Designed miniproteins, single chains, continued (3). Designs and how they scored, part 47

Each design is a single chain, and the fold is of that chain. pLDDT is the mean over its residues in the fold that is shown.

## One batch from the design tools (miniprotein)

Design m9612
Fold by ESMFold2-Fast:
Structure m9612 (fold): chain A 97 residues (1-97)
Amino acid sequence: NAAEEERERERIKRAFAGHIAILIDLNPDMSEEQIEKLIEWAAELSGAEPEEVRRLTNEYLEQLKGPEEESNALVQETLTETEAILKEKGIRYTFSL
């Protein structure tokens, strides 16, 4: 079902874009090269364009600067979703925090 495949791709894309944003926020010393590599990896996993993942990552970074209660909820949801996707796909990946 094309609609189900599209929903799955969007789920993966948004979850990993958000996770990359969390990593950037926690590690402001990350090089552009490291960020680019993470974006390319997330794009490959989701079947998306790297530019789209970068856009979503930037949007998520802006949301993290919002009220603490809302940003904390967003972080927890994103980390839970990312972990679920990694387990579903059998990928052993540890994000360096």
Scores: mean pLDDT 79

Design m9613
Fold by ESMFold2-Fast:
Structure m9613 (fold): chain A 87 residues (1-87)
Amino acid sequence: SDEEVVEQSRRAAETLKEYMKTASLAEIELLAGRFFREVEELARTLSEEARRELVKIMEEVIEFAKELGLPEEVLERLRRRVERIRR
């Protein structure tokens, strides 16, 4: 169900944030990029309500990555994926 996909994505994001705490900036870029690609693919078949919840989850990951020092160029690429899901 849409609700199960959202909950699974939320749990995956929490796991990702834990790994990011000890990862290099290069590893954070790769891990966040992979997560965002997977979420973008999942979002294609979900309701507007579920996509809004995924957007919130992705925005929280972007803010966390920003706090960890991920470059603005990389953050902008991640934000662009979020905007594709909002449509």
Scores: mean pLDDT 86

Design m9614
Fold by ESMFold2-Fast:
Structure m9614 (fold): chain A 100 residues (1-100)
Amino acid sequence: SMKEEILKLLKEIQLLLGEAYERATDPALARLIVEAAGLANEAIRMVKEDAPKEEILKVIEEMIELLRRAAELATDPALRELLERAIKKAEEMKKLVEEM
């Protein structure tokens, strides 16, 4: 069930990042969102393949860093809210992975 909860959070992050991408007009911000979405997809693969916890955590931490940089660049309050929600879910997921 922990693995299922982590995968659920990753899918929710992907949906939020898809919505954020549609709102992003700044090419630099759009790039950070795309890179974070790529890391979320990689984390899904790693979790499904039972990759080492330390490797999964590294990908999650990199994703959180990219999302925080994106949120700092976001001037649209709705876009910032989507990114902040994605960060919160990523932090929750990080705690679950640490407990694996």
Scores: mean pLDDT 90

Design m9615
Fold by ESMFold2-Fast:
Structure m9615 (fold): chain A 69 residues (1-69)
Amino acid sequence: HMEELKEELLKEAKETYDFLRQKGASDEDARNAALAVADELARHYQRQGKVTPEEAEKLLEEVKKEIEK
């Protein structure tokens, strides 16, 4: 369950990063936008009752570590 949600957050974040880099955004701007998209999606899952606040926090921490590589 959590691993599948993490992969979905990572996919959306990476797609956002790649799109913005293709449009000429800086690495920092693209990373910040990717993390913002991941945060929005995690909060959406929390509002739907699919994850607890603690699980949403953990997902975002893991996504941040992966994007910062």
Scores: mean pLDDT 81

Design m9616
Fold by ESMFold2-Fast:
Structure m9616 (fold): chain A 74 residues (1-74)
Amino acid sequence: MIDEEEVRRTLAHLYVLAAGEVTEEQLAKAFGISRATARRLLDELEAEGAIVRLPPKPGEPTVYRPADPRFVVG
């Protein structure tokens, strides 16, 4: 069976695709997890090439987007 962490990462990816832009705070609140856990999931998705991290603006949270809006999710 797929590990629960793997399921959570898949759901996080689908959430980013549905929302278009996501912060670690939004993901944490949506899934009832810590911001540290949310950031780890987002960083893992970025490492896989599924999403991209936008450059942080002063005073604003880090924002993540789908890597390419032209890609069909598989």
Scores: mean pLDDT 74

Design m9617
Fold by ESMFold2-Fast:
Structure m9617 (fold): chain A 88 residues (1-88)
Amino acid sequence: SLVSPKMLEATLFILETLRERGPVLKSELIDEVQERFPEMSREQINALIDSLVESGILEREEVLVDGKRREVIRLTEAGIEYLDMLTA
């Protein structure tokens, strides 16, 4: 299947954000992506993040923040390699 230019740009933004900031709360990552790409729905952004986790580019970890279960998203070693290939 063809990757849309918008999906590729959103993917690059996600990977660069995680490389720069380290692990971030999934909710915060979705908010940041939607601010940058307001034409994308939260559902589309969530699905993109989930697809990147499924492919091993990102990793999901459950953490407790202020006594609440939250998801943190991290860039994997494979994800760093993928980003370096895309930005070379």
Scores: mean pLDDT 86

Design m9618
Fold by ESMFold2-Fast:
Structure m9618 (fold): chain A 94 residues (1-94)
Amino acid sequence: SMVEEIEELIKEVKEILEDKDPELAKKIIEELEKAKEAIERGDWEGAVESLDKAAELLKEAKKKFPDLAEELEKLELRVDTLAGIARIQVWTSR
């Protein structure tokens, strides 16, 4: 499920980034948690907004930590994929 994928993303962000930049990790995790809560209440527009913000913060993390760029890019791709699915749900829920 999308909720389970977001929970795995939160875990991986903590593992990759929390020791390097705890403030940035916290911001990314907060946006992922907001996306999860939005999905759970059927707020697909809110989910898109929070997932897009998480993706932007992951791009910032790649700029700060080029040695982690490959791992962070994989996380960003997964977040972007979830945002794409959420956008489809916005269109089909009408």
Scores: mean pLDDT 88

Design m9619
Fold by ESMFold2-Fast:
Structure m9619 (fold): chain A 86 residues (1-86)
Amino acid sequence: VLEKIKELEEEAEKEADSLDPEQAKEAMEKKLREVMDLLGLSEEEKEFLLKLRREAAKRGVEMEDLTPEQKEIIKRVEAKEKEALA
């Protein structure tokens, strides 16, 4: 159990060491969602606004819109697969 926690911490440190502009973007989006919630917007309205913003960004750039959650899951899967092969 402690070993798994340490592995998760190691992955988090590695992600922080490889600071990605995408992380800042996603943090900003999450902050905006919280602000929208304080303003009393509905879930549908929040999702519409976020989707519109992401579509505009995607039109400007072809790079994938990786979320911190998706990056975390992908890195964990890759690390675990590598560990299993060792």
Scores: mean pLDDT 55

Design m9620
Fold by ESMFold2-Fast:
Structure m9620 (fold): chain A 95 residues (1-95)
Amino acid sequence: MKKEEAEKFLEEQKKEAEERMKKIKEEAKKAPPEKQSEIAYGGALELIEEFEELKKKVLEESESEELKEAAEKALEYTKELAEKMIEELRKEAAA
């Protein structure tokens, strides 16, 4: 049960990160190409801060090591999505 709950939490957080990162990218693409990466970076920072606060809350309030690990993995995944999005936008602007 505890492991399954942590796995569900991680999958839900990954899905949320993917959907929100997609919206950040779509919003950034409304700007001129030379400004898209900067706008995307701002949105990505706000999302990363939300996942850092989530991790902090889980670490302070939960006794579940599996849930703490899931929160850390969700934050790392969100950072990886941000880097990939920013790199893609920079390549599109340079093309």
Scores: mean pLDDT 82

Design m9621
Fold by ESMFold2-Fast:
Structure m9621 (fold): chain A 83 residues (1-83)
Amino acid sequence: MVKEEEKEIEVEAGETKEAVLEFEFDGPVEVTGEVEAYTGKDGKAPQVSVIAGAKSPTTGIVKAVAVAPAKGKVKVKGTAREL
C-alpha cells in the first residue's frame, strides 16, 4: 500500500518554521520526501532542509525546516509505502 500527503506552509523572513508529514502502517515502512520553495512577492525563496526517515518501524516521517532570510511558501510532499 502507498500513501501520499502534501502540506504547504508560509514563512516570514527571519522565521524558522517546520512542516511535518507522518505516515502510519501496520508493517515496516519506507518514506521519501520532496520539498519545493516558492518565491514570495519579494522575489526570494526560503532556505529549506528536508529529512525523510522512520520515526518507528511502522511510522515514516518527512520533516521540512524552512529558515530565514527569505519570505515565501514551502510545499512538502511525502510518499510512503509498506514493505
Scores: mean pLDDT 70

Design m9622
Fold by ESMFold2-Fast:
Structure m9622 (fold): chain A 88 residues (1-88)
Amino acid sequence: SSMLQERREASRYAGSQISAVGAEVDKQLAIKKAEEEGKRTGDELAKAKGEADATVAGMAEKARAMPEKRAEFEEKAEKARKEYEEKL
């Protein structure tokens, strides 16, 4: 009967509309989560860079005060740089 066909089509349409809303919500939640993760990763990398830069600057000051130990301070600065690169 035409009534049963119309009811099936209405039910399928309603189901498709709800499924489309669910897919859009899932997509928006995924975008927001990626933005929050991106921001946290950026903040962590900025902090790690600050720590590496401070170590390199400290080793440079020590090398200026004790030029005879420059090679030792260069190794420590290079290690801090490599540890930062490994976090990328």
Scores: mean pLDDT 71

Design m9623
Fold by ESMFold2-Fast:
Structure m9623 (fold): chain A 77 residues (1-77)
Amino acid sequence: SEIEKILEELKKYVKENLSPRAQKTFEKQIEALKKAIKEGKDVEKQLNRLYLTADFLNDEKVKELIEKLYEAYRKSK
């Protein structure tokens, strides 16, 4: 799916460009988002959580990828 493709791109970017501590934080948040999507609950909450983390780190690329995830999620409804 489009969501899975963007999640894999996000995971790759995080692993290649962010600190080990930030990687662990994002990996945990991405898994929470995947669970939310599967259960159909709290998806926007998990997307917002990822966005706030990206904003705190001032990472524009992560913010862009999260916006794409949000659009893909809206499109899937």
Scores: mean pLDDT 82

Design m9624
Fold by ESMFold2-Fast:
Structure m9624 (fold): chain A 79 residues (1-79)
Amino acid sequence: SQLDKVKDEADKLIEEMRKYMKEKIEEMKKAKVDPRVIVVKQLRLMGTIVNVEIARKSSKDANQIKKVIDQAKEDVKAI
């Protein structure tokens, strides 16, 4: 179904965002960035991931999940 396809897209995006977060945080640590800056970036990325997870689990509307996926992609670029 369209709902199953969008949920699969959400699962893939969550995995990609988690990998990106891990790599970015490790790069910042290696570069000796202020720990407070690292924590804020990590929290913002985690918030974006959690929003996609909530939509994926709670929504029965494929269009609503797709909107959250598209917003998450934009939010990650701004972080």
Scores: mean pLDDT 87

Design m9625
Fold by ESMFold2-Fast:
Structure m9625 (fold): chain A 74 residues (1-74)
Amino acid sequence: MEDELIEEAIKAFKEYVDVLSKDPNDPEALEKAQGPLEKISEILRKLADNPEAVRRLNEKGIELGKKYAEERKK
């Protein structure tokens, strides 16, 4: 179902951010971040024929990004 794929993509995005935030200058950290990034891309491909689900995923990703940016300023 679309909601399950969206949740998987959001989880992968969180993992991607967490890996890069730990040590962004570590080349192995960048390599480990590729897995979550590829997972997001695969989910987007699976949702390609459902534009509403893709839009919802993008909205959730933007919201999560804004939340991380705001948390850093607290």
Scores: mean pLDDT 73

Design m9626
Fold by ESMFold2-Fast:
Structure m9626 (fold): chain A 67 residues (1-67)
Amino acid sequence: MLSEEEKKKIEEELEKVKEYLESLGIKLTPVQKRAIIKELLEKFKLPDTPEIREYIEKLLEEINKSL
């Protein structure tokens, strides 16, 4: 399970991704979603677990739905 601090860092990084995508008028592809998940796990040194991957994927899907 992610700590509140780790969730905050992920949300802040994804907010930047959302702003960038909105500026371009594009949606994330499945390949781009997988790349972002991997980059966030490596950047924040998070455990590579299905639960954490699913959490980030849900946030990315919400971003796509908002575009």
Scores: mean pLDDT 79

Design m9627
Fold by ESMFold2-Fast:
Structure m9627 (fold): chain A 63 residues (1-63)
Amino acid sequence: MAAAYEEARRRAEELTALMAEQGESPETVKQAVEAIARKAGLSEEQTRALVEEALARHRELDA
């Protein structure tokens, strides 16, 4: 679980940065991060945390 969470978080962070550069919407970022978490077998709470972190990062990059 811990290793899977760390890997998913890293992938979500990298993908969020790429999607922000491409001008993708926050909704698209949310869907992509949810897919990463689902594939990694994360809990709903962990998935929510990753989505919130990714959306916050996307807002920072769009500021």
Scores: mean pLDDT 80

Design m9628
Fold by ESMFold2-Fast:
Structure m9628 (fold): chain A 84 residues (1-84)
Amino acid sequence: MEEARRLAELAERGIRLIRERYEEGLKASGGKGAAEAAARGAAEVMEALGFTEEGRKAAESSPEEQAAFTAAVLSLLTELLKSI
């Protein structure tokens, strides 16, 4: 339960970062850089989430829990990227 909430919070933060990068790309290059900005944002978010305390805690709990945590986050980020 607690883990699910932390996962949702991390995902929401990641979604916000990706969206910010996408909007910056749109304004900076009149749309041409939007896809590049979104892709770079997604990569940076995935890396940041991997080093977050939540990810570290999951890793220390069990490999199975960490795998589920990572899969859920990646799934959510992928769905967001399809939307922008």
Scores: mean pLDDT 60

Design m9629
Fold by ESMFold2-Fast:
Structure m9629 (fold): chain A 67 residues (1-67)
Amino acid sequence: MTPAERFAKLSLEELAERVKEGALAIIPDIAKRPEEEQRRIFEWLARELSVPEEDWEAVAERALAML
């Protein structure tokens, strides 16, 4: 039941999908927000999901590409 162990095994693609889905559940109109705000939301979710800090930027960029 540790989020960190679970997320350490996910690919960048799977991490980005989970971050995107989480953001859409909280902010359905996220795609209409400024890119800087979208990045902050995705990075915040990556942090909440215990993604390593070095991967936050890559996960956020990938999630942005999926919008």
Scores: mean pLDDT 74

Design m9630
Fold by ESMFold2-Fast:
Structure m9630 (fold): chain A 62 residues (1-62)
Amino acid sequence: GVEEVNKEVEEAISKLPPEDREIARKYVSLAGTSYTTEQKAKLIGVSSSTLSEVWRKLALLL
């Protein structure tokens, strides 16, 4: 369920470096939107390459 997914995601985020944790949490909060990776990166305040790298790291931990 949603609660199980949230726990798994938060546990994965906790394994990231502190700087990447905030980016990952903000990215996950945008998961239901039709925004592109570039648009999501702009909303978070990072480069699209930084966002893609953080998401790649998070995905490997899920």
Scores: mean pLDDT 76

Design m9631
Fold by ESMFold2-Fast:
Structure m9631 (fold): chain A 66 residues (1-66)
Amino acid sequence: MVRDVSRYIADRLRAIGEAFDIELDFRRKGVSLSEKEQQQLDELVRKGDVDGIKKLAKELKEKINS
C-alpha cells in the first residue's frame, strides 16, 4: 500500500529519467544491454529505486568506457 502518493510519483519519475539517460548513452555508443541487464533495470524502475538505478548506471558506464 502506498503511504505517500506524492513521494511515490516523484521516485518513479526520477527512476524513469535515470533509466532513459542510460538507454540514450548506450544507443549513442552502439552498445546494447544484455537481457539480464535489461531485466535488472526494468525491475529497479518498477520499484522506483533511484539509488539502485544510479548504481547500476555507474557500473555499466564504467564497463563501456573502460
Scores: mean pLDDT 72

Design m9632
Fold by ESMFold2-Fast:
Structure m9632 (fold): chain A 63 residues (1-63)
Amino acid sequence: MLFETAKELSKNGGLRGLLNGEAGAAVDAGDYETAIEIAKGVLSVNPDDTTAKENLEKAEKGL
């Protein structure tokens, strides 16, 4: 569910930045599943997004 929402919202560059912030906050909170879904959604639209890649890596290591 979060993946599809993040994917649609990340088509907007400004909202993509907000989504990266939310994924980072989820990592900091230990909510790794949420962070993974958001980061994957962002990466499905912008595969070169360094912030989304970092969030995904941190979240996957946290699981």
Scores: mean pLDDT 80

Design m9633
Fold by ESMFold2-Fast:
Structure m9633 (fold): chain A 88 residues (1-88)
Amino acid sequence: SLEEKFEELKKEGKITKIYRIVDEEEGGTSYILTVKDEEAEKEVREILEEAAKAGEGGTSVYTTFSEEEAEELYEKAKKALEEYRKEL
């Protein structure tokens, strides 16, 4: 799974934080990842391309080098999902 691959990169120090956003209504999952450097970002993108080729595409992933940016994006995404659910 994508989550297992991201946790593996985190153990290698290439991902520093993983934020998981679950859309329980649609069953989708999105990730915001804080990555160490451009090399780590490239590895994340390669994992996503392989998942898409295997028919496991449709997972939204944002990468950033800033933990502050990741936290802000995570809170905004959570709020957007809560507001979207109120319209359903």
Scores: mean pLDDT 77

Design m9634
Fold by ESMFold2-Fast:
Structure m9634 (fold): chain A 98 residues (1-98)
Amino acid sequence: EEERRQEAIDALRGAAGSFENAAKYAEKGDKRQASIYLVAAYLHLVAATWAGAGEEVKPAIDAARQAGKALDNGDYQTAADYFRKASELAREAAERLA
């Protein structure tokens, strides 16, 4: 299979894992750890974009932005829900490219 496509799939799977970790820490009220994993997820989404998945990452970016806003407002449950949504969207994008 095409090397760039595999790079995008791996990056999207990495983003999904980071978003799942962000959700777990957000549920615990650990804003610092949740923010660290949000940054890690964004780095994976940037890598997926550079590998050609610029359109496929957009839904996950939108969900991540909502999670970040909720996290900043101290709405940890809403943040966790959006992080899980971002994780799901990243996994779906990876599956569509597979």
Scores: mean pLDDT 88

Design m9635
Fold by ESMFold2-Fast:
Structure m9635 (fold): chain A 95 residues (1-95)
Amino acid sequence: MKVSEITKMSDEEQIKYLAENVEGIGEETAKKLVELTKEISEELKEEEASQILAVLAGLVQAGGREGTVETLRRVASRLSGKRKEFLLRLVEVLS
């Protein structure tokens, strides 16, 4: 199943998909990512929560958890306010 298919899934299906198909993401991390991406989508109104989650899952698949954390920290260092806070919270979830 492709990461992009999670955009059509329920929260519970997204958690199961990530835990089973994305190496480095367990069920607890998947639950926290689903919750946090929904909060980001509602507050920033830039992308659907499932789309944000798909991008994050793709980053972890490509660079692992450590590589994704480094990328998110670099992006956060150039941001301020709520966007920076949310990226740092994603770093904490993936650390």
Scores: mean pLDDT 76

Design m9636
Fold by ESMFold2-Fast:
Structure m9636 (fold): chain A 81 residues (1-81)
Amino acid sequence: KKEEFQKKVRELLDKIEEHYRAAQAALAAGDVETARAHYQKLIDLYNELLKLYKEHTGKVDENIENALNFAIADAKRQAAA
């Protein structure tokens, strides 16, 4: 249902923002272990968001799908470092 979908998207975006900011702060502080943990959470959250869009919209905007796939790839690269 559209209202539940919108609420779940907002919740995931809020968590993504929180973990992204935490990862950036950890990198700035030289805490690579903490940054890696947050990037791993970002990979999970981006995959969850992509799944949510596919399940509820039937057609994902190509720009959104490409942006999420790029964000997943970047987070994987950061988590591996």
Scores: mean pLDDT 79

Design m9637
Fold by ESMFold2-Fast:
Structure m9637 (fold): chain A 63 residues (1-63)
Amino acid sequence: MSPEVEEAAVRRAAEIHRRDSLAPLDEVAREVARALGVPESAARDVIERRGTEDPTSLPRAAA
C-alpha cells in the first residue's frame, strides 16, 4: 500500500469520526476500505497504526 493511500485512509477515518465519534473502529475501517478500494484488514491496520497521528502530538502508548 502506498504512503499516499495510507494518508487518504487516515484523513477519511478522521472525517467519519468527526461525523460520528461513537463509530467503532471496524465500521470506520469498512467505510474507508470501500471508499479507497482497499481490503478492510489493510484499512484497519493503517487506521490503528496511524490513527494517533494528528496535527497535534498525541501519546500512542504510556509505556
Scores: mean pLDDT 69

Design m9638
Fold by ESMFold2-Fast:
Structure m9638 (fold): chain A 89 residues (1-89)
Amino acid sequence: MKVTLTAYDAVEIDGVVVARAELTLDEDQPVEFSVEELSGPLKIDKKEVTHTGTKYTLTIKGKAEDDLIVTARVNGKVAATAQQKLTKS
């Protein structure tokens, strides 16, 4: 199965970190996302996942001081990981 994970840079606006990632598969499968902070515990205030067919979009809002790592699991197995750079605006 072909897997493409696109992780966008995380942006902090007015003390809220927003991070977004997209996963594209060649088959519609169960997908789970997890997000971790590189140097500390990410505080997630809101997590949303939307999908249409084989495209899955993660959006999180929370608090972080360092870059994030997003992990996509397909059928309960790790399929892809990507780093999201934290940028303060």
Scores: mean pLDDT 83

Design m9639
Fold by ESMFold2-Fast:
Structure m9639 (fold): chain A 91 residues (1-91)
Amino acid sequence: MSNKELAELYLKLAEAAVSLGLPELAIKYADKAIKLDPSLSAKAYLVRAQAYIKLGKYKLAEKDARKAAELGSGELKEKAKKVYEEARKKK
């Protein structure tokens, strides 16, 4: 299995973990995806930001959402901007 294929699997696991209400697991998988393939980092930062919001770690969520918006484009960038505003308003 390539590092890219493994990173894509970790990203999918991170997204599933957020959906299942497992934010700590989502952060762990997003971290692995970023380390294995930086080209997936925009999506991984977005998923990790969403997980940080679930944990009440709004300052960390803001940093990750900002990074996702900087690295992302189109729909991902707009979604990251919305997550950034959500995290900022909850402080």
Scores: mean pLDDT 84

Design m9640
Fold by ESMFold2-Fast:
Structure m9640 (fold): chain A 98 residues (1-98)
Amino acid sequence: DIEKEEEEALKNKDPVKLYRLAIEYARKGDFEKAVEYFEKALELDPSLSRYDALVLADAIANARDVPMGFESKEELLKYARNPELAEKLIEIIDKRFG
């Protein structure tokens, strides 16, 4: 039940669960919620590098539990299953990491 997972992730401020919610919403085609939960996951985990964030964005943009292994944001934009979602996730990364 996604609603129960949302409540638990938000209550516990669990970045891993928030990231998984981003993938689940991407699978449903709800890109606004996918972006929202990705941004919240990044905000709660200050240990994530820009590279780590790109790896997570790869998985979300492809709606997969495992990233495809793209090496750059340019590859992610070109080859992602959901290029519109990939663009929005990259905007969040660029905003956070500069």
Scores: mean pLDDT 81

Design m9641
Fold by ESMFold2-Fast:
Structure m9641 (fold): chain A 104 residues (1-104)
Amino acid sequence: SPLERRLTLVLFRYTVAKGALDLAERMLRKHEKLLTEEQKKKVEELLERAREEIEKAEEIIEEIKKKKLSDKEKLEKLKEAEELLDRASELVREAEKIILEAIK
């Protein structure tokens, strides 16, 4: 069904976003000595905000799985999860740009 395809896509996007966050956190740890204190604080802030957005998306996904929701309610929650994951992706990308600039 269209709803099942949408849920599968959201689960895939969640997995990708979580992986990107993990990679960015590892890059921060590996290159921490090359960052200024200001750059480090900004990257930590961005990654923490990204984690919060991903955790909110995970909560929504769990609600869809556990609660008896109408297809309309599930679709609305899937859209919220997509928006949260889009914001998380943007935050991780901003953090990666700062790390890459420090490596230069």
Scores: mean pLDDT 89

Design m9642
Fold by ESMFold2-Fast:
Structure m9642 (fold): chain A 75 residues (1-75)
Amino acid sequence: MDKELAKEVLEEARRAVEENPTVDELSRILQKLAEAAGATVSPEAAKAIAQMLVDRYGPKGAARVLREAAERLLG
């Protein structure tokens, strides 16, 4: 697990919560989150997951989900 990348993801997700992020911004955060966790996800898969989160929770809600996931990675 890459803790430095996880910290970067947490800061990006926190900023996204305040800024009403696009699906493309959320998909980039999700890709970095997966990489920090030691997983790989394609840009296409990340965009699909980000769109699903936005459809369910809205852009701000999707960003909060990613922030929470980054916080869990850091402990």
Scores: mean pLDDT 85

Design m9643
Fold by ESMFold2-Fast:
Structure m9643 (fold): chain A 67 residues (1-67)
Amino acid sequence: MTPVQLKAAQYIMQKYKLDQGTSLIVLKLLEKEAKDHNCLLGDLLFLVEQGEKSDTLKCKPGKFVLP
């Protein structure tokens, strides 16, 4: 698992209170969706990091979207 995938999984675990196994399954689904829409999982991690600086991550789960 890459460092960016690990950090995204940890974010999903913390935000949605899921276990590591479930968060990894969610990540695989998001990677598939990102690939189908010509996006990268790394862009998701970039948005997560930006959100941590700006209060975006204090928003409700429904406001978190893939780039």
Scores: mean pLDDT 58

Design m9644
Fold by ESMFold2-Fast:
Structure m9644 (fold): chain A 81 residues (1-81)
Amino acid sequence: MDEKLLERVEKLLEEALKEAEKLYKQGKFDEADLEFDIALGIARIVLGVALVTKDEELAKKIEELIERAEKEYEKIKKKYG
């Protein structure tokens, strides 16, 4: 498994969630959605790379990170939207 790539995806999603929450608190809902969607898109590209390279462990862990990030973002939307 590529641990550095996993850490980069995790940090990307964490930073996007922090930024999206700040934007939602400011009423900038469209900007928050865009920031989160960009990070989610990048994470999905990395997932695709893991699948093509047969790194099944990396693929599973990225899928878990994506699912967790989507659930956290839905909580942000419900709390502030």
Scores: mean pLDDT 85

Design m9645
Fold by ESMFold2-Fast:
Structure m9645 (fold): chain A 82 residues (1-82)
Amino acid sequence: MEFSKKQVKTGDVIEAEFKTELEEGKAKIVEGKSLKGEAKAYDGSTAKAETEVGDTVSYRATLYDAKTGKTTELELETPTPR
């Protein structure tokens, strides 16, 4: 996954891929998902990823554009067995 502690610049392409699903007694690969985002209209902005670990590992990044004053949230989630 690509949103952990990354700095995103204007024009950067953000990609992530995951293929995991929790099934009884075992993490099972069921289906692949590719998430693709573009950092448009962002001037030196940083994506601050927040990781929460439990039954699911979630990553959330917020991009801020100082020129337009807009904020975009990106969320990535993948299951994590305990």
Scores: mean pLDDT 38

Design m9646
Fold by ESMFold2-Fast:
Structure m9646 (fold): chain A 118 residues (1-118)
Amino acid sequence: MGAEELLTDESVEAAIYAAEILSKKFKELGREDVAKEFEQIANELREALKDPSEEGRKRAIEAFSRLVTLLARLARSPEQADAIGRLVDAVMNAAPRETIEKAVDEFVKALEKAEREL
């Protein structure tokens, strides 16, 4: 992972927003189990952001790693993995909310398409 120096407060805020909209989208898909996991990650990131210490930064990195791991666990195709990469890049670069929402929508659509075609 090694993103300790690259994970800014703005990137953590972007990760919180991404986790919140992922939670909402998975709840709409009837995946309340997954929605709850994203909600827990968002809460862990919020608590880490309030702690300006090295321990707070470590917790932010750990929560972000859990976010990426959960996304990877949900992906079953290269197209879905590419969508995760774009979402992670948007979060790490603290992209505008609209860009993060678009990346989440692309990932969710890739998941829905794959499950309906298989």
Scores: mean pLDDT 81

